# Designed miniproteins, single chains: the designs that were tried, part 46

Each design is a single chain, and the fold is of that chain. pLDDT is the mean over its residues in the fold that is shown.

## One batch from the design tools (miniprotein)

Design m1579
Fold by ESMFold2-Fast:
Structure m1579 (fold): chain A 80 residues (1-80)
Amino acid sequence: ANITLRAGAQVEVDLPGGDAKILSATDTKIVFESDGKTYTLTGPANGFDVKGNKLILGKAGTYTLTGEGYSETYVVTEVA
């Protein structure tokens, strides 16, 4: 998916499985469980979070969400 943000803004993207349980997190990678499935989100350092049933993306870059039978790429671009 392609997403456009203003500088300093964040976008919320719905999780495919609902509410997330965080299993591990680093500044470039979050592994979480949602509806009994394990997902991995990777992206730019300090650019993202997983909260409730949402992915929070705030930094320009490429984010990849992978899981059981699921793969999605989010390309975030910034506009002034």
Scores: mean pLDDT 78

Design m1580
Fold by ESMFold2-Fast:
Structure m1580 (fold): chain A 70 residues (1-70)
Amino acid sequence: SMSKKKLEEKIEEDILKSMLRMLGWLLKMSPEEVDRILRESTIDEIREQIRKYTQQLRDQLKQDQLQRLA
């Protein structure tokens, strides 16, 4: 129903915001920087930013592992 879709949308938004905060922390961003992004971005922009930061984190972890093997 329409009411269930609105609840699911709100839950999804809260999950996305939490994911961005976690990714920001893992990437060593300041909490203030993450909060600014959350305030200034639309939900679709937050989804895009999560994808970008997830890729950045994967690349950093891969580089760290390669450095330890050298």
Scores: mean pLDDT 82

Design m1581
Fold by ESMFold2-Fast:
Structure m1581 (fold): chain A 71 residues (1-71)
Amino acid sequence: SAEEAAAKGEELLKQGKYEEAAREFLRALRLDPTFRASEEMGELLREAVKKHPENELLRKAYELLVPRRGP
């Protein structure tokens, strides 16, 4: 499921496996295009992107999973 793929991605982020994490998050979006990160998952993704700004897959996953909240 999308939730299982995202949970695996989060686990991989904690292990420092950023490319594998990004692929799992993108897999979650392929399984459910409406899937969005929880607040905690979004903060983990934001921190990882800040530390590895050159990782394009990770940034793409962050942008798709943590959209800007509008009024």
Scores: mean pLDDT 78

Design m1582
Fold by ESMFold2-Fast:
Structure m1582 (fold): chain A 66 residues (1-66)
Amino acid sequence: SASAEAAARRKEALRAEIDRLVEELIALQRDKRKNSSDADRVEQLNAQIAKLKAEIAALEAELKAG
């Protein structure tokens, strides 16, 4: 049915978004390790990591609900 196809497409889109954000999170964590001596850069990266973790958690909750 069109409704079931729309739901499946929505879940596929959510999984793709989560995968993309997880890749960005891995890249930021790598940047943090490479810049561990730069306190200002580490603080900026920690803020970005926290935002991405919150976004991933929200999308995972939406995926679980739907």
Scores: mean pLDDT 87

Design m1583
Fold by ESMFold2-Fast:
Structure m1583 (fold): chain A 97 residues (1-97)
Amino acid sequence: MRKLISVEEAAAAIRETVEELAAEYPFLAELGEEEIREIARLLVELGVATPEEVREAVRLGARLTAAAASVPVKDPSLRETDLFPFVAMSARAMSTR
């Protein structure tokens, strides 16, 4: 509608989606509050207006992060939880159409 969601609303949508996907993507259970808030902030700054857009970005981000983790080219200083915020942001940028 006419109002953008708050960072707290985006964080709540991320948390709900993470809980739904945690059984399929266990690394999501390792996300802390600060990481969830950082993802929420980035998505809101990129113009995400609805909780559903946030949920879609998280779902795509989780799938892409899991795929990346299956490849043995991971930098030792880069954890999956550190990578996930950037992947979620990229998923948003790739818009549905």
Scores: mean pLDDT 66

Design m1584
Fold by ESMFold2-Fast:
Structure m1584 (fold): chain A 81 residues (1-81)
Amino acid sequence: ERERLLEEAIARARELFEKLKLDNFEAFVQALRNQDVVTLARILAEMAKKVIENTPDWSEEQKQEALAQLEAYVQKVLARA
């Protein structure tokens, strides 16, 4: 059951990496299988930055605020690892 959920998550992640044109898919899969929270947090932050930067109809002020909140979150995760 857990293995099936992991493979499903990997398949979903592959589609998202292709859509966002991210190169670190192999590193993401290894981090996910190894429960490497630090590497996962960094890769997910990179994904979130791409989404924020490419969100249509958001002002530059809204994008900057979202990026600042993301940076604060990443720093908290890294401080706990």
Scores: mean pLDDT 70

Design m1585
Fold by ESMFold2-Fast:
Structure m1585 (fold): chain A 55 residues (1-55)
Amino acid sequence: KVEELKEKAERYQRMIDAARRGASPEVAAQVVAENQALFDKYRKEYEELSKKLKE
């Protein structure tokens, strides 16, 4: 489950990076904004869950 959250965050990060390189500036901005929110959400959940499991 922790691994799933990490993989989701990494996938969204890769999508952001790809959009910045390949898309037009306007499309890149939209894709980055949408995927950045999801990346931040899953990364935060991953970090919090990892901390709980470490305990």
Scores: mean pLDDT 74

Design m1586
Fold by ESMFold2-Fast:
Structure m1586 (fold): chain A 66 residues (1-66)
Amino acid sequence: MRKEAVEELKEKAKKALEEGKESLDVVVPGSVPREDIEKAAKEAGMEVEGIVEAPDGNLLVTLVPE
């Protein structure tokens, strides 16, 4: 679950960069550490602009190109 969520975030971020998107919103489980989210985004060529915790315990992560 945790590793799968991080890998999915990297895949989505890479596709967004290839499509020339200026920003991307990704939902990840609240159990995923922020450090892992930031590392995954950086590995895909993006930076975490913000993280908002949803009432359901999921995190809404906003990514922008580095």
Scores: mean pLDDT 79

Design m1587
Fold by ESMFold2-Fast:
Structure m1587 (fold): chain A 86 residues (1-86)
Amino acid sequence: DEELKRQAEEHLALAEEHLRKAIEAAKKGDLETARKHLVEAKKHADEVIRLALELEDLELLKEYVERLAPLAEEANKLIQEVEEKS
């Protein structure tokens, strides 16, 4: 389904954007803003996973996870560092 794949791509792009904004906010020590962007990124990432499961395509699921995982790891690491040092 082309429409479901297009929706997944849109949510993937939004999840990536929010993860990058969370990373930027965390680097500045703005934990409130970083956490808000993580919540938004999680919402869009969950929708990508839901759509990938609807398509029953494990390769798509893996691709979406691989694209988001490095950014999510960086964001979470930076937030933990700021929390521990604050």
Scores: mean pLDDT 82

Design m1588
Fold by ESMFold2-Fast:
Structure m1588 (fold): chain A 85 residues (1-85)
Amino acid sequence: SLVAQARADLKTVQELLNQTTDENVKAILSKQLDEMKKLLAKLEELVKDPNADKSEIVKIHIEISSIAVGSIMLYYSEQKKKENE
């Protein structure tokens, strides 16, 4: 399910936010998580509509996944900096 995958992506970003100690990274991840929540709400509404455009459903899913990947990359780049301290 695309909705289940989107929820898993959101949970991953939320876990990263919970583990982050850097205030600037927290602010960015919080903003990304809020955007993902808005996209998930749109995805859930589209999936309920049998007449919804399936291409739009896929586009929103890809957008959620892209934000999640960006958030993961940001988190691990900051962890690498932290390891060099």
Scores: mean pLDDT 85

Design m1589
Fold by ESMFold2-Fast:
Parts: C-alpha cells; sequence; structure tokens
Structure m1589 (fold): chain A 57 residues (1-57)
C-alpha cells in the first residue's frame, strides 16, 4: 500500500542518516587511535598527539 511504501522510504532515509553518523564517529575513533600511536612513537602527551593526529586528518 501507499502507506507501507512511505514507511519503507522513511526507514531507508533514517538508516542513511544513522550510517553517516556512525561513519563520522568511526573517523573520530581513527584520529584517537592515531594519537595513541604517536604517543608510542614520539613520546608525546595525549593532548599533543591529538593535535598532531587532527592536523593530519
Amino acid sequence: SARDEAASKLSEEVKEVNREIAEKLREIGEIVDRAIELMKERGLSFRDALVEAGAAA
């Protein structure tokens, strides 16, 4: 029915938005992981490592 089609379309749009949010959160996680590696490699503080990781992203 037309109602079922409208509900399906809205569900797909919600999934798309949620996927985009999840992707952005994943990107933030990758920056944090890179900062941890910079701490190990260069002996930087976490704050300084985050600045370096963020500037490279």
Scores: mean pLDDT 78

Design m1590
Fold by ESMFold2-Fast:
Structure m1590 (fold): chain A 103 residues (1-103)
Amino acid sequence: EEEERKELEERVRRYIETHAPKLLQQIFKDSETVEEAMKKINELEKKELAERKKRGYTVSPEVEALIKAGYTPYAADLRVLAERFGLPATRELADAIDEIVKR
């Protein structure tokens, strides 16, 4: 349902607005959807991964492990994003991830 998607987007946005660094808050504000914001963040991360691959590094083990555990790439990225930027592991973030996984 569209209402469920909207509720999930509101939960993620509230969490980011409350706890995330200014740069991430701006990316989410400039994006119409959480999906669009995550695409922008993934694009920045993809540039970093390309640079690391030049130096013999592989994809993040955390993202790989979450995808293997049945998480969607979006849910895996959101969890890794929280860890990377030191975002607190709140119930709101956990609930948002769980809802993404169930869909």
Scores: mean pLDDT 57

Design m1591
Fold by ESMFold2-Fast:
Order: sequence, then structure tokens, then C-alpha cells
Structure m1591 (fold): chain A 91 residues (1-91)
Amino acid sequence: QELVLKTFELAKKLKELAELARKLYEITKDPIWLEFAERFEELVKLVETLSLPDVTLFNFLSQEEVLNMLIEKAEEIIKEFEEYLKKKKEE
């Protein structure tokens, strides 16, 4: 299912971004990076739980809209994170 594949790919990207945000916090000590890391980590946990094959098949039929909402929220947080990175590169 395309939606399930997207959630797995999204979880991988969110995990990579969480690790990057953690590293940025360690270097800068700016609490905004810690906040991003924690939000990404929370979303990864939710997406991975719902994306498990045995759970996902049952939940997908009843919760397709929930998965779409998680994707949308993840994309919003990614966009905010990328804007902060862009500002830091220009400074």
C-alpha cells in the first residue's frame, strides 16, 4: 500500500532529522534544536507503531485519515526545521 510505504519512508527521514537536531543542540546548546529533536522523535514513535505490518493492516482500514494527518504534521515540522537551518546558513 502506497500510504504505508510513505509512512515508513517518512519515519526514516524523521529519525535522521531528529539525530541532526540532537547534534545541533550538542554544538549550539540552543533549546530550539532540542525541541525539534523531541518532536521528531515523538512522531517517529507514532509512525513506526502504526506502520507495523500486523497492526498497520487492521488500523489502515479504519485509520487511513489518521495516517494522512500524521504525514501532514510531520511535513509542517520538517518545513519549520528547514527554515531554521536556512537562516543559520545565511548568518
Scores: mean pLDDT 73

Design m1592
Fold by ESMFold2-Fast:
Structure m1592 (fold): chain A 91 residues (1-91)
Amino acid sequence: SEREEVRREVIFVEAEVGLMEMQVWVLEKLDPSVSEEEKKELRELAEEARRLVDEARRAVEEGDLEKARELIKRAREKIEELKEKIKEVLK
């Protein structure tokens, strides 16, 4: 069903957010080359991605599939921003 498809997309994106949160945590704790400002930016992007995926899950449970898709799209955009920022701080 459409709801089950969107639910699977939420689960997949949530897993991606979890992986990104782990990478940010590792950089914050173990990489002395990352500045405090860069750590803050990484954390804020990770927190925004987490918020969006949590909102998407709620939208699916409420039956608002259009809202869930928009939130999934926004979460994916934040994941891509976070990946690029991680790549920049590691150069």
Scores: mean pLDDT 86

Design m1593
Fold by ESMFold2-Fast:
Structure m1593 (fold): chain A 87 residues (1-87)
Amino acid sequence: MKEEIIKILDEIAKKVSPEMQKVLEGIKRFIENTDLSEEVMQKVLEKAKELYENFDKLSEEEIRQKLMEIDGIITNEAIRRGIVLPA
């Protein structure tokens, strides 16, 4: 699951602004180095797949909102578990 999410995020990173690439790199690093629950990993995978599959159909604002939603899912789980987020 982690490897699949990272691959999708890498493909998205090639298509987004440099500012959004930094957000994606943060998300990828967190996923690679943090033991997230299966439930959270499934939610992230579903959101990443939806974003990737619909990327060419979405506005830049919609893409940004989708990325922020993924970031929020990860951040909320980290806060709930008392995990220090990488800056």
Scores: mean pLDDT 75

Design m1594
Fold by ESMFold2-Fast:
Structure m1594 (fold): chain A 88 residues (1-88)
Amino acid sequence: MELVERLVKETTEEIEKLYEEALKAPKEEIPKIMKKIEEIAKAALSWLDYALEVAPEELKELLKEAKEELEKKAEEIIKELKEKLEKE
């Protein structure tokens, strides 16, 4: 699980950094940052999907939970950034 734990942790930290940057960014930069967050999340989720396909049964539950948590976090951040884009 070290590789999965590292991927989720590093992806989460990168998404959080981009979220903080977006909160400080001018409105015109937010779509670019959102695209970066979506690209990073998509890459990690694709890898987790592959890992789920080839993993032993014992690890599948942990991988599924990791995938669900990462998806939820990325979706919540993108939603918050969309709300910021709608403000003046």
Scores: mean pLDDT 80

Design m1595
Fold by ESMFold2-Fast:
Structure m1595 (fold): chain A 71 residues (1-71)
Amino acid sequence: SDEEIESLLLALEIAIKEQDIESVKRLIEEFVKRFPERKELLREHIEATLSRIPVSEEFRKEVLEYFESLL
């Protein structure tokens, strides 16, 4: 449901803000597993969140590389 998608995306944003890479990877994997048809929405949300929230370059790269590895 859209509410479940919104909940996962909010949890992902919080994990990115906290730079909790293990939670980020788990949430990305769960999203792709549950909503494989919504991968582009997930990409857009990750890119928007990383542009808005200051994180280390190492963290940014790890998040993006992990997402691409699941495509």
Scores: mean pLDDT 87

Design m1596
Fold by ESMFold2-Fast:
Structure m1596 (fold): chain A 113 residues (1-113)
Amino acid sequence: SSYLEKLIEQLRQALLQAADVVSTLEDEELAREINELVQKSIELLDKLAQAWRNENIQEAYQIVEELTSELSQIINLVKNAKQKDPRLKAAFEEAERTLALIHIGTLMELHAM
């Protein structure tokens, strides 16, 4: 679906913008851990776009579940951060909302099989 491809690109852009905010964190260890999860998420988005292009809906669904797990870990790290940056929370919550739309779209395609 062209719509799902646009959502994948939107999520990639949201994650890249969130990474810019992460780079401003004083907690270098937290910034490193979040950046590692963001990089894994971007790699998974590239695999998701490829699975979608290849019409491998089952693989696409598995990748979406992996992305959901990675993003949940990021959100948990942000919530437990000693320094609260509202921009950081907002950026990853936007990413979570976009991923939810991708998840719903992928489930609808999987159920159509």
Scores: mean pLDDT 81

Design m1597
Fold by ESMFold2-Fast:
Structure m1597 (fold): chain A 74 residues (1-74)
Amino acid sequence: GIEERLEELEKRLEELEKLYDQLTPEDQVALVNAREGLEELKRNPDDPNAEKKLERIERVVERIEERIRAGELA
């Protein structure tokens, strides 16, 4: 369900936030925006667009993780 995806996203964000100072300026901004998006979803669990918003945040997080795995600033 959405709750399991939010919990997984929280863990992924926490791991990326540990690497914040090693990220590109673009990825730093993207990470801050992803965190804000997650907190908004947690405050508004009845948002009819929650699924769509969650998918967008997950895509952003995946791209940052892919860049780190490619050896960029990690």
Scores: mean pLDDT 83

Design m1598
Fold by ESMFold2-Fast:
Structure m1598 (fold): chain A 81 residues (1-81)
Amino acid sequence: SMREELEALLAEFERALRAGDLERALTVAKQILALAVASGDEELLTEVEARMALLLAEHLDPDTLARVSAELRAHLDQLLA
């Protein structure tokens, strides 16, 4: 199911952040956003954005957090265009 796939991707996202693998974390984050947008479920998109934002804030310094958040917002805007 989409929920099971999203939970697996969120777990991989957290593992990449814990490992300091920012490239992998960004790749997985973009996959999460693409699936949530494709679902057409605005509540699900809001949930995954909030969960990802908390994980980013937990694992990244403020400067890296700002850059990564900007990149993911730009990617989300492209998906919604």
Scores: mean pLDDT 89

Design m1599
Fold by ESMFold2-Fast:
Structure m1599 (fold): chain A 91 residues (1-91)
Amino acid sequence: SMERLRAARIVHEKGWTPLAIVKEGDKYYVVAIDDDGTYKLVEIENDKLTVLKEGQADSVSEALEKAAQFAEELGLPKTAEAARRKAPIVG
């Protein structure tokens, strides 16, 4: 969808690589990683980006697993599932 592409663009404009993009309710959630290996779980609503969590990961797979755990703690089950599903295939 255009909203999903917009969410990806907002994350790319920060210099981050989107790894998973999920719609939950009226918001988009993105798992992203930067060039320094910092993973980020971000919320996007009406073109506003909020970083909910960030941390260090040694691989894309580890970033997805860590972000999935945090998403689950925040009550974002679709985001957690999408990140976990993708982790085994990018490692």
Scores: mean pLDDT 84

Design m1600
Fold by ESMFold2-Fast:
Structure m1600 (fold): chain A 97 residues (1-97)
Amino acid sequence: EVVELLERAAELFRQAAEHAKQGNGDEAKKLVDEALDYLSRAGELADVETQAEITLLIIMAVEAKKLIDKGQYDDAAETLERVAERSRELAERVREK
Protein backbone atom coordinates (compact mmCIF):
# COMPACT_ATOMS: atom_id res chain seq x y z
CA GLU A 1 0.00 0.00 0.00
CA VAL A 2 1.38 3.40 -1.06
CA VAL A 3 0.18 5.09 2.16
CA GLU A 4 2.08 2.71 4.46
CA LEU A 5 5.27 3.02 2.36
CA LEU A 6 5.12 6.85 2.49
CA GLU A 7 4.43 6.82 6.26
CA ARG A 8 7.40 4.49 6.85
CA ALA A 9 9.62 6.75 4.71
CA ALA A 10 8.47 9.81 6.71
CA GLU A 11 9.41 8.14 10.03
CA LEU A 12 12.85 7.13 8.70
CA PHE A 13 13.51 10.69 7.41
CA ARG A 14 12.50 12.07 10.84
CA GLN A 15 14.97 9.69 12.54
CA ALA A 16 17.68 10.63 9.98
CA ALA A 17 17.15 14.33 10.81
CA GLU A 18 17.66 13.60 14.53
CA HIS A 19 20.94 11.77 13.81
CA ALA A 20 22.10 14.59 11.51
CA LYS A 21 21.47 17.13 14.31
CA GLN A 22 23.73 15.01 16.55
CA GLY A 23 26.51 14.91 13.92
CA ASN A 24 25.94 11.17 13.30
CA GLY A 25 26.35 11.45 9.53
CA ASP A 26 26.88 7.74 8.80
CA GLU A 27 23.71 6.71 10.67
CA ALA A 28 21.75 9.60 9.12
CA LYS A 29 22.78 8.53 5.58
CA LYS A 30 21.91 4.88 6.33
CA LEU A 31 18.40 5.93 7.44
CA VAL A 32 18.03 8.16 4.35
CA ASP A 33 18.96 5.20 2.11
CA GLU A 34 16.32 3.04 3.85
CA ALA A 35 13.72 5.81 3.41
CA LEU A 36 14.67 6.19 -0.28
CA ASP A 37 13.98 2.46 -0.78
CA TYR A 38 10.46 2.94 0.63
CA LEU A 39 9.90 6.00 -1.61
CA SER A 40 11.08 4.04 -4.67
CA ARG A 41 8.65 1.20 -3.86
CA ALA A 42 5.80 3.70 -3.34
CA GLY A 43 6.61 5.32 -6.70
CA GLU A 44 6.26 1.98 -8.52
CA LEU A 45 2.71 1.59 -7.15
CA ALA A 46 1.55 5.24 -7.31
CA ASP A 47 -0.45 7.21 -9.88
CA VAL A 48 1.36 9.75 -12.11
CA GLU A 49 0.60 12.78 -9.87
CA THR A 50 1.86 11.00 -6.74
CA GLN A 51 4.94 9.70 -8.63
CA ALA A 52 5.89 13.31 -9.51
CA GLU A 53 5.70 14.34 -5.83
CA ILE A 54 7.70 11.26 -4.76
CA THR A 55 10.39 12.21 -7.31
CA LEU A 56 10.72 15.66 -5.68
CA LEU A 57 11.06 14.02 -2.24
CA ILE A 58 13.82 11.74 -3.60
CA ILE A 59 15.69 14.77 -5.03
CA MET A 60 15.47 16.60 -1.68
CA ALA A 61 16.66 13.51 0.24
CA VAL A 62 19.66 13.06 -2.10
CA GLU A 63 20.56 16.75 -1.57
CA ALA A 64 20.39 16.16 2.22
CA LYS A 65 22.92 13.30 1.83
CA LYS A 66 25.25 15.70 -0.03
CA LEU A 67 24.90 18.24 2.80
CA ILE A 68 25.89 15.53 5.31
CA ASP A 69 28.96 14.67 3.17
CA LYS A 70 29.96 18.37 3.35
CA GLY A 71 29.53 18.43 7.15
CA GLN A 72 26.51 20.78 6.88
CA TYR A 73 24.50 18.82 9.45
CA ASP A 74 22.05 21.60 10.45
CA ASP A 75 21.08 22.22 6.80
CA ALA A 76 20.78 18.47 6.21
CA ALA A 77 18.54 18.05 9.28
CA GLU A 78 16.28 20.93 8.16
CA THR A 79 15.95 19.40 4.67
CA LEU A 80 15.22 15.93 6.11
CA GLU A 81 12.56 17.36 8.45
CA ARG A 82 10.84 19.00 5.44
CA VAL A 83 11.04 15.73 3.45
CA ALA A 84 9.53 13.80 6.40
CA GLU A 85 6.66 16.31 6.73
CA ARG A 86 5.92 16.32 2.98
CA SER A 87 6.02 12.51 2.82
CA ARG A 88 3.47 12.32 5.66
CA GLU A 89 1.27 14.98 3.98
CA LEU A 90 1.45 13.04 0.69
CA ALA A 91 0.39 9.84 2.51
CA GLU A 92 -2.67 11.68 3.89
CA ARG A 93 -3.60 12.98 0.41
CA VAL A 94 -3.25 9.50 -1.14
CA ARG A 95 -5.46 7.98 1.60
CA GLU A 96 -8.24 10.54 0.80
CA LYS A 97 -8.27 9.52 -2.88
Scores: mean pLDDT 88

Design m1601
Fold by ESMFold2-Fast:
Structure m1601 (fold): chain A 90 residues (1-90)
Amino acid sequence: MELEEKAEEALRIAEEGLRLAREKGMDGVATSLEQSRKLIESAKELNSKDGLIFALRSLASALETMYKATGDERVKENLERVKKIIEELE
């Protein structure tokens, strides 16, 4: 189902963001990304589009904070992909 596919892609982005945050020692961002990952998993389990949109906005906020702090282009690419997934769900 389309919602499940978008949730799975968002989980992959959250896991990569979490890996990068841990690599860079960004403990606060890592905590936020872990929370966003759990929200995405819950939205997927409940098949909740509104829950997934909320989780993705949380993920985008964490990625934006990380991009502003690091300037890492990989983070920017993932942030833009999350924004596109939100647009596709609206």
Scores: mean pLDDT 85

Design m1602
Fold by ESMFold2-Fast:
Structure m1602 (fold): chain A 120 residues (1-120)
Amino acid sequence: SKEDVIEKLESLKKDIEEGFEHLIALARAGVPGSEIIERLQAMKDVLIKQLDTLIKLIKDPKVREVLEKMKKKIEELFEETIKRIAEAGDDAEKRIAILEETKEKLNELFEETIEEIKEL
């Protein structure tokens, strides 16, 4: 049902918020950008696999289209974030700012997707 999809998206949103809070804490603790990138890649891979699983279970083509669009935006956002973290080098403040910005953009994307599904 739409309710089950929304519940799953809310769960994924919470996991991503917690994951980014942890990454920001690691960046503040002076963890190298290479380790932040490795953790971002792992987080991306898990999230994309969970979205792929969800999409395969959905019979409504309109809901599937909304989730496929969300998945593409998530892939692009993580790829851009990884690139920006790599380019920031040893600038811890810049890495923290990039992670905070990405967290906000992901939260917005989840909320927009949930609202779009509610309107279907």
Scores: mean pLDDT 90

Design m1603
Fold by ESMFold2-Fast:
Structure m1603 (fold): chain A 82 residues (1-82)
Amino acid sequence: VEEFRKQQKELVRKVVEEAAKYLEEEGHEELAKELLREATEAIDQGDLSVALGLVLRGLVEAGYSPEEALKILDEIIDSVTP
């Protein structure tokens, strides 16, 4: 149980870091910084679903459709999952 929680937090943290990097590479540095700050706070509080929701919101605010945002999130999750 405790090990599963640590694994989930680590995965979500990596997803947030990759999403922030993706936004920065696309020229959305302010959105990337905001996402990293807010999502890190959510992860520290154990609100992993909130952190993932912030990733989707950041992508949509950057100009991606909800479907595109979900696809990008899925690709990031796949890239960080062992």
Scores: mean pLDDT 82

Design m1604
Fold by ESMFold2-Fast:
Structure m1604 (fold): chain A 74 residues (1-74)
Amino acid sequence: SSEDIQALEDIAKRGVLEALEVLEATGDVAAALAVLDRTRQEVLAYAKRKNIPEEVVQRFLEALDRAKAQLRAL
């Protein structure tokens, strides 16, 4: 549903912003990666609870995985 898509967007966006705040405040890439890993698990948990199709969830997981790859490249 549109509400479930919005909830997934809110979880992913909040997680990315928190990871950036941790990185800016501490310079700790491992801590920022841990935030993104927790966010990824929150996205998966929400999707499982709401029976959201894998193809919808995949785009949010891919966005988080790209953010993790960018942090690892630092």
Scores: mean pLDDT 87

Design m1605
Fold by ESMFold2-Fast:
Structure m1605 (fold): chain A 86 residues (1-86)
Amino acid sequence: SEALKEELERLEREIERLKEEISKLIKEGKLEEAKKVAERLIELAERAAELARELGDKERELRAEIDLGIGRLVLGVIKLLLKKKE
């Protein structure tokens, strides 16, 4: 249980870092790099939701599900922008 809590805390910190990095990369027009970071955000958010569920932490599970939704939305937008940039 303690190991799962520590892993969740580490994932939550990394998710916040990746969200900031995506914003910066989009502003810089680095869409291919932003796509890779968004895909990583989705992976970490899925794992965070799983761990929060195993821990019975409903608040953290909901936050992870929100981050997952954000990651999927951002990835979709990046893919559309990449298609338009050609």
Scores: mean pLDDT 89

Design m1606
Fold by ESMFold2-Fast:
Structure m1606 (fold): chain A 65 residues (1-65)
Amino acid sequence: SIEQDLTEGLARMTASVYGVEVKFEERDGKLVLSVTAKTEEERRTAELIKKLAENTGAEAEVTYE
């Protein structure tokens, strides 16, 4: 959907700017974003990506290393 495409685009852009790793997967018709954060600043970026995903009906999984 347009909403999923926009969410993916925004998440990819945010991850690229801040150097955070994001993986994209579709499960049961839902977009799922998996974000790995290794520093406190990356964790803040991951939380922002999670909120963006949730606002569009996507799911987000954040792993903090």
Scores: mean pLDDT 74

Design m1607
Fold by ESMFold2-Fast:
Structure m1607 (fold): chain A 61 residues (1-61)
Amino acid sequence: DAAAASSVVRLAGGSGSREAGAAAAKGPNQDEAAANAKTFGGLSDKQARGAGELLAALGLA
């Protein structure tokens, strides 16, 4: 499913980005790291969406 593949890619990208940000939050600047994780997660979600759309358009999904 193109739609299912796009959704999976989006979720995987978002999850990975948030996980990386959460790891940074364990550092000395938890507040700043949390803000970065939120911002980075949002941007990665957009990127994951684009990747999913490309996969669907190419017929790989």
Scores: mean pLDDT 52

Design m1608
Fold by ESMFold2-Fast:
Structure m1608 (fold): chain A 64 residues (1-64)
Amino acid sequence: SEKDLLEYFNEQKSKLTDPGVQAAMDTLEVEALDRIEEGVPIEDVKEELDRSLSRLKQYEAQKK
């Protein structure tokens, strides 16, 4: 559900400390919600989120 997706997103965001990465995640959340409103299946939106989260986590890990 949308609530489950938002809970998952917020949990992942809480594990990231870089301000730039957190700002990118805020943008990603807005885009994900817009996609759901446009009728994109939640499972496809979650796959897109997981790919973007993987890239952001890699970026933060490389920066540390």
Scores: mean pLDDT 77

Design m1609
Fold by ESMFold2-Fast:
Structure m1609 (fold): chain A 79 residues (1-79)
Amino acid sequence: SSALESLRKQLTKMLGDSKEIQELIDKLRNAETEEEKEEVIKQLGEFVYKKLSERVDDETAKLNAKAVENALKLILFRG
């Protein structure tokens, strides 16, 4: 999917080049149900939170992680 490739590039720019980003995007590509996709989206949100929590306060990290999850849901479920 073109949308998933654009997402991968955006996440790489935001969080840095990471094997974990590629693995999570591959899980999204292989997810067949909305439930499986939601589980991987939550894993991506946790990854964003973990990376940001080193540099920003807990509330800011949570807000950004939730924003990424919401953006992913719009891209994956609205198409």
Scores: mean pLDDT 78

Design m1610
Fold by ESMFold2-Fast:
Structure m1610 (fold): chain A 84 residues (1-84)
Amino acid sequence: NIDQAIQQTDNAIRLLNRVDSPQVQQAIALAQQARQAAQAGDLATAAAQLQQAIALLRTAPDTRQVRIALNQAQNALALIQQQI
């Protein structure tokens, strides 16, 4: 369900806004673009942008907020990929 993927992405963005890191700031921008692409029905672009955000978060500081956001982003990606 794309609505669930968007909610998971929004939750990840909210958590990441509390982390002061350049990698996190780039990941937030990619997650926001992925959310917009998913709303527009461009699921391939949304999946690609979420994959890039996840890769950046894996290089970010290992905080609880980043770990939870990674799980939420991965769940959103899986939901989007199931619709492609």
Scores: mean pLDDT 86

Design m1611
Fold by ESMFold2-Fast:
Structure m1611 (fold): chain A 107 residues (1-107)
Amino acid sequence: PAPPRDEVTVAYDPATQEFTVSSTRPTGDEETALALARALIETILKLAGIDPKNLTEAEMEELARALLAALTAGLDGLAGIADFIADELLKKGIITEEQAEKIKAVG
C-alpha cells in the first residue's frame, strides 16, 4: 500500500479571523472512509427521493460515523446499508416513517 499522506485540516475561526492548521496522520484513512460513507448515504437518499441537504453537517457526520462502524462490524449489501441508514435517521427523528420506507426500498 502507498504510504499514508499527512492530511492537513484547515479550520477558520470567524471570531478571531485566524486559520488553525492541524495535521492528523492517523485520521487520513478515517477521513477517506468517512467521505466514502457520506457519498454512499447521499446516493441512497437521492435514490429514495430525499434531499441530503435536509440533514445538517453534524447529522451527516454522525450518520457517516455510525455507518462506518456498522460496515466494520460486518454490515454488507445495499439492502442492509439502506435499512441501517433509514433506521438511524428515523431513530434520531430526522425523517418520517414514510421517508424511512422509501430509503429501505432502495435496497
Scores: mean pLDDT 70

Design m1612
Fold by ESMFold2-Fast:
Structure m1612 (fold): chain A 78 residues (1-78)
Amino acid sequence: MEEKIKNIVKEAEKKIREVAQSYGGRADIESVKLKKENGKYKLEIKVRISKNGTPEQYEQMLKDAEKIVEEAKKKVEE
């Protein structure tokens, strides 16, 4: 189980970095927290993205990164 969760997190980190790189930026994973609540795993990932380009590009990078985090959370919680 831990290995599956580890792989989900690593895949999410890779995708987040690829998104940031596609916009000419950088993403750092600030924290990964795994909790067990009501017999189910809950995942929280905090990401820092560098501000490069226009405000619109920065907002799109954040939105794309948030989607990746949400997908990882769903995979861990299933």
Scores: mean pLDDT 74

Design m1613
Fold by ESMFold2-Fast:
Structure m1613 (fold): chain A 88 residues (1-88)
Amino acid sequence: GGEEAIRLIEEAIRAAEEGDLEEAKRYLEEATRLMVETARKLKDYKLQQEILDLAAEAITALAEGDVEKALEYLRRMLELAKELLEKS
């Protein structure tokens, strides 16, 4: 559900703040899967593309070790997760 995606992004933010970028990536990938599934069920293909694009940017920032940029993208993912919950 949308609540689970929000929880997973909050865990990703916590992991990134603690410097555990691999754990942050795992939480982000799981949250992205749930968010994409929800957007697909809503037939909101624009939101699905926005989720995928933002997740790709966050994953890239995590892979590059850019914690500040990763946190910016993760916080934006959190806002999208909240938007999905409101639409569900």
Scores: mean pLDDT 87

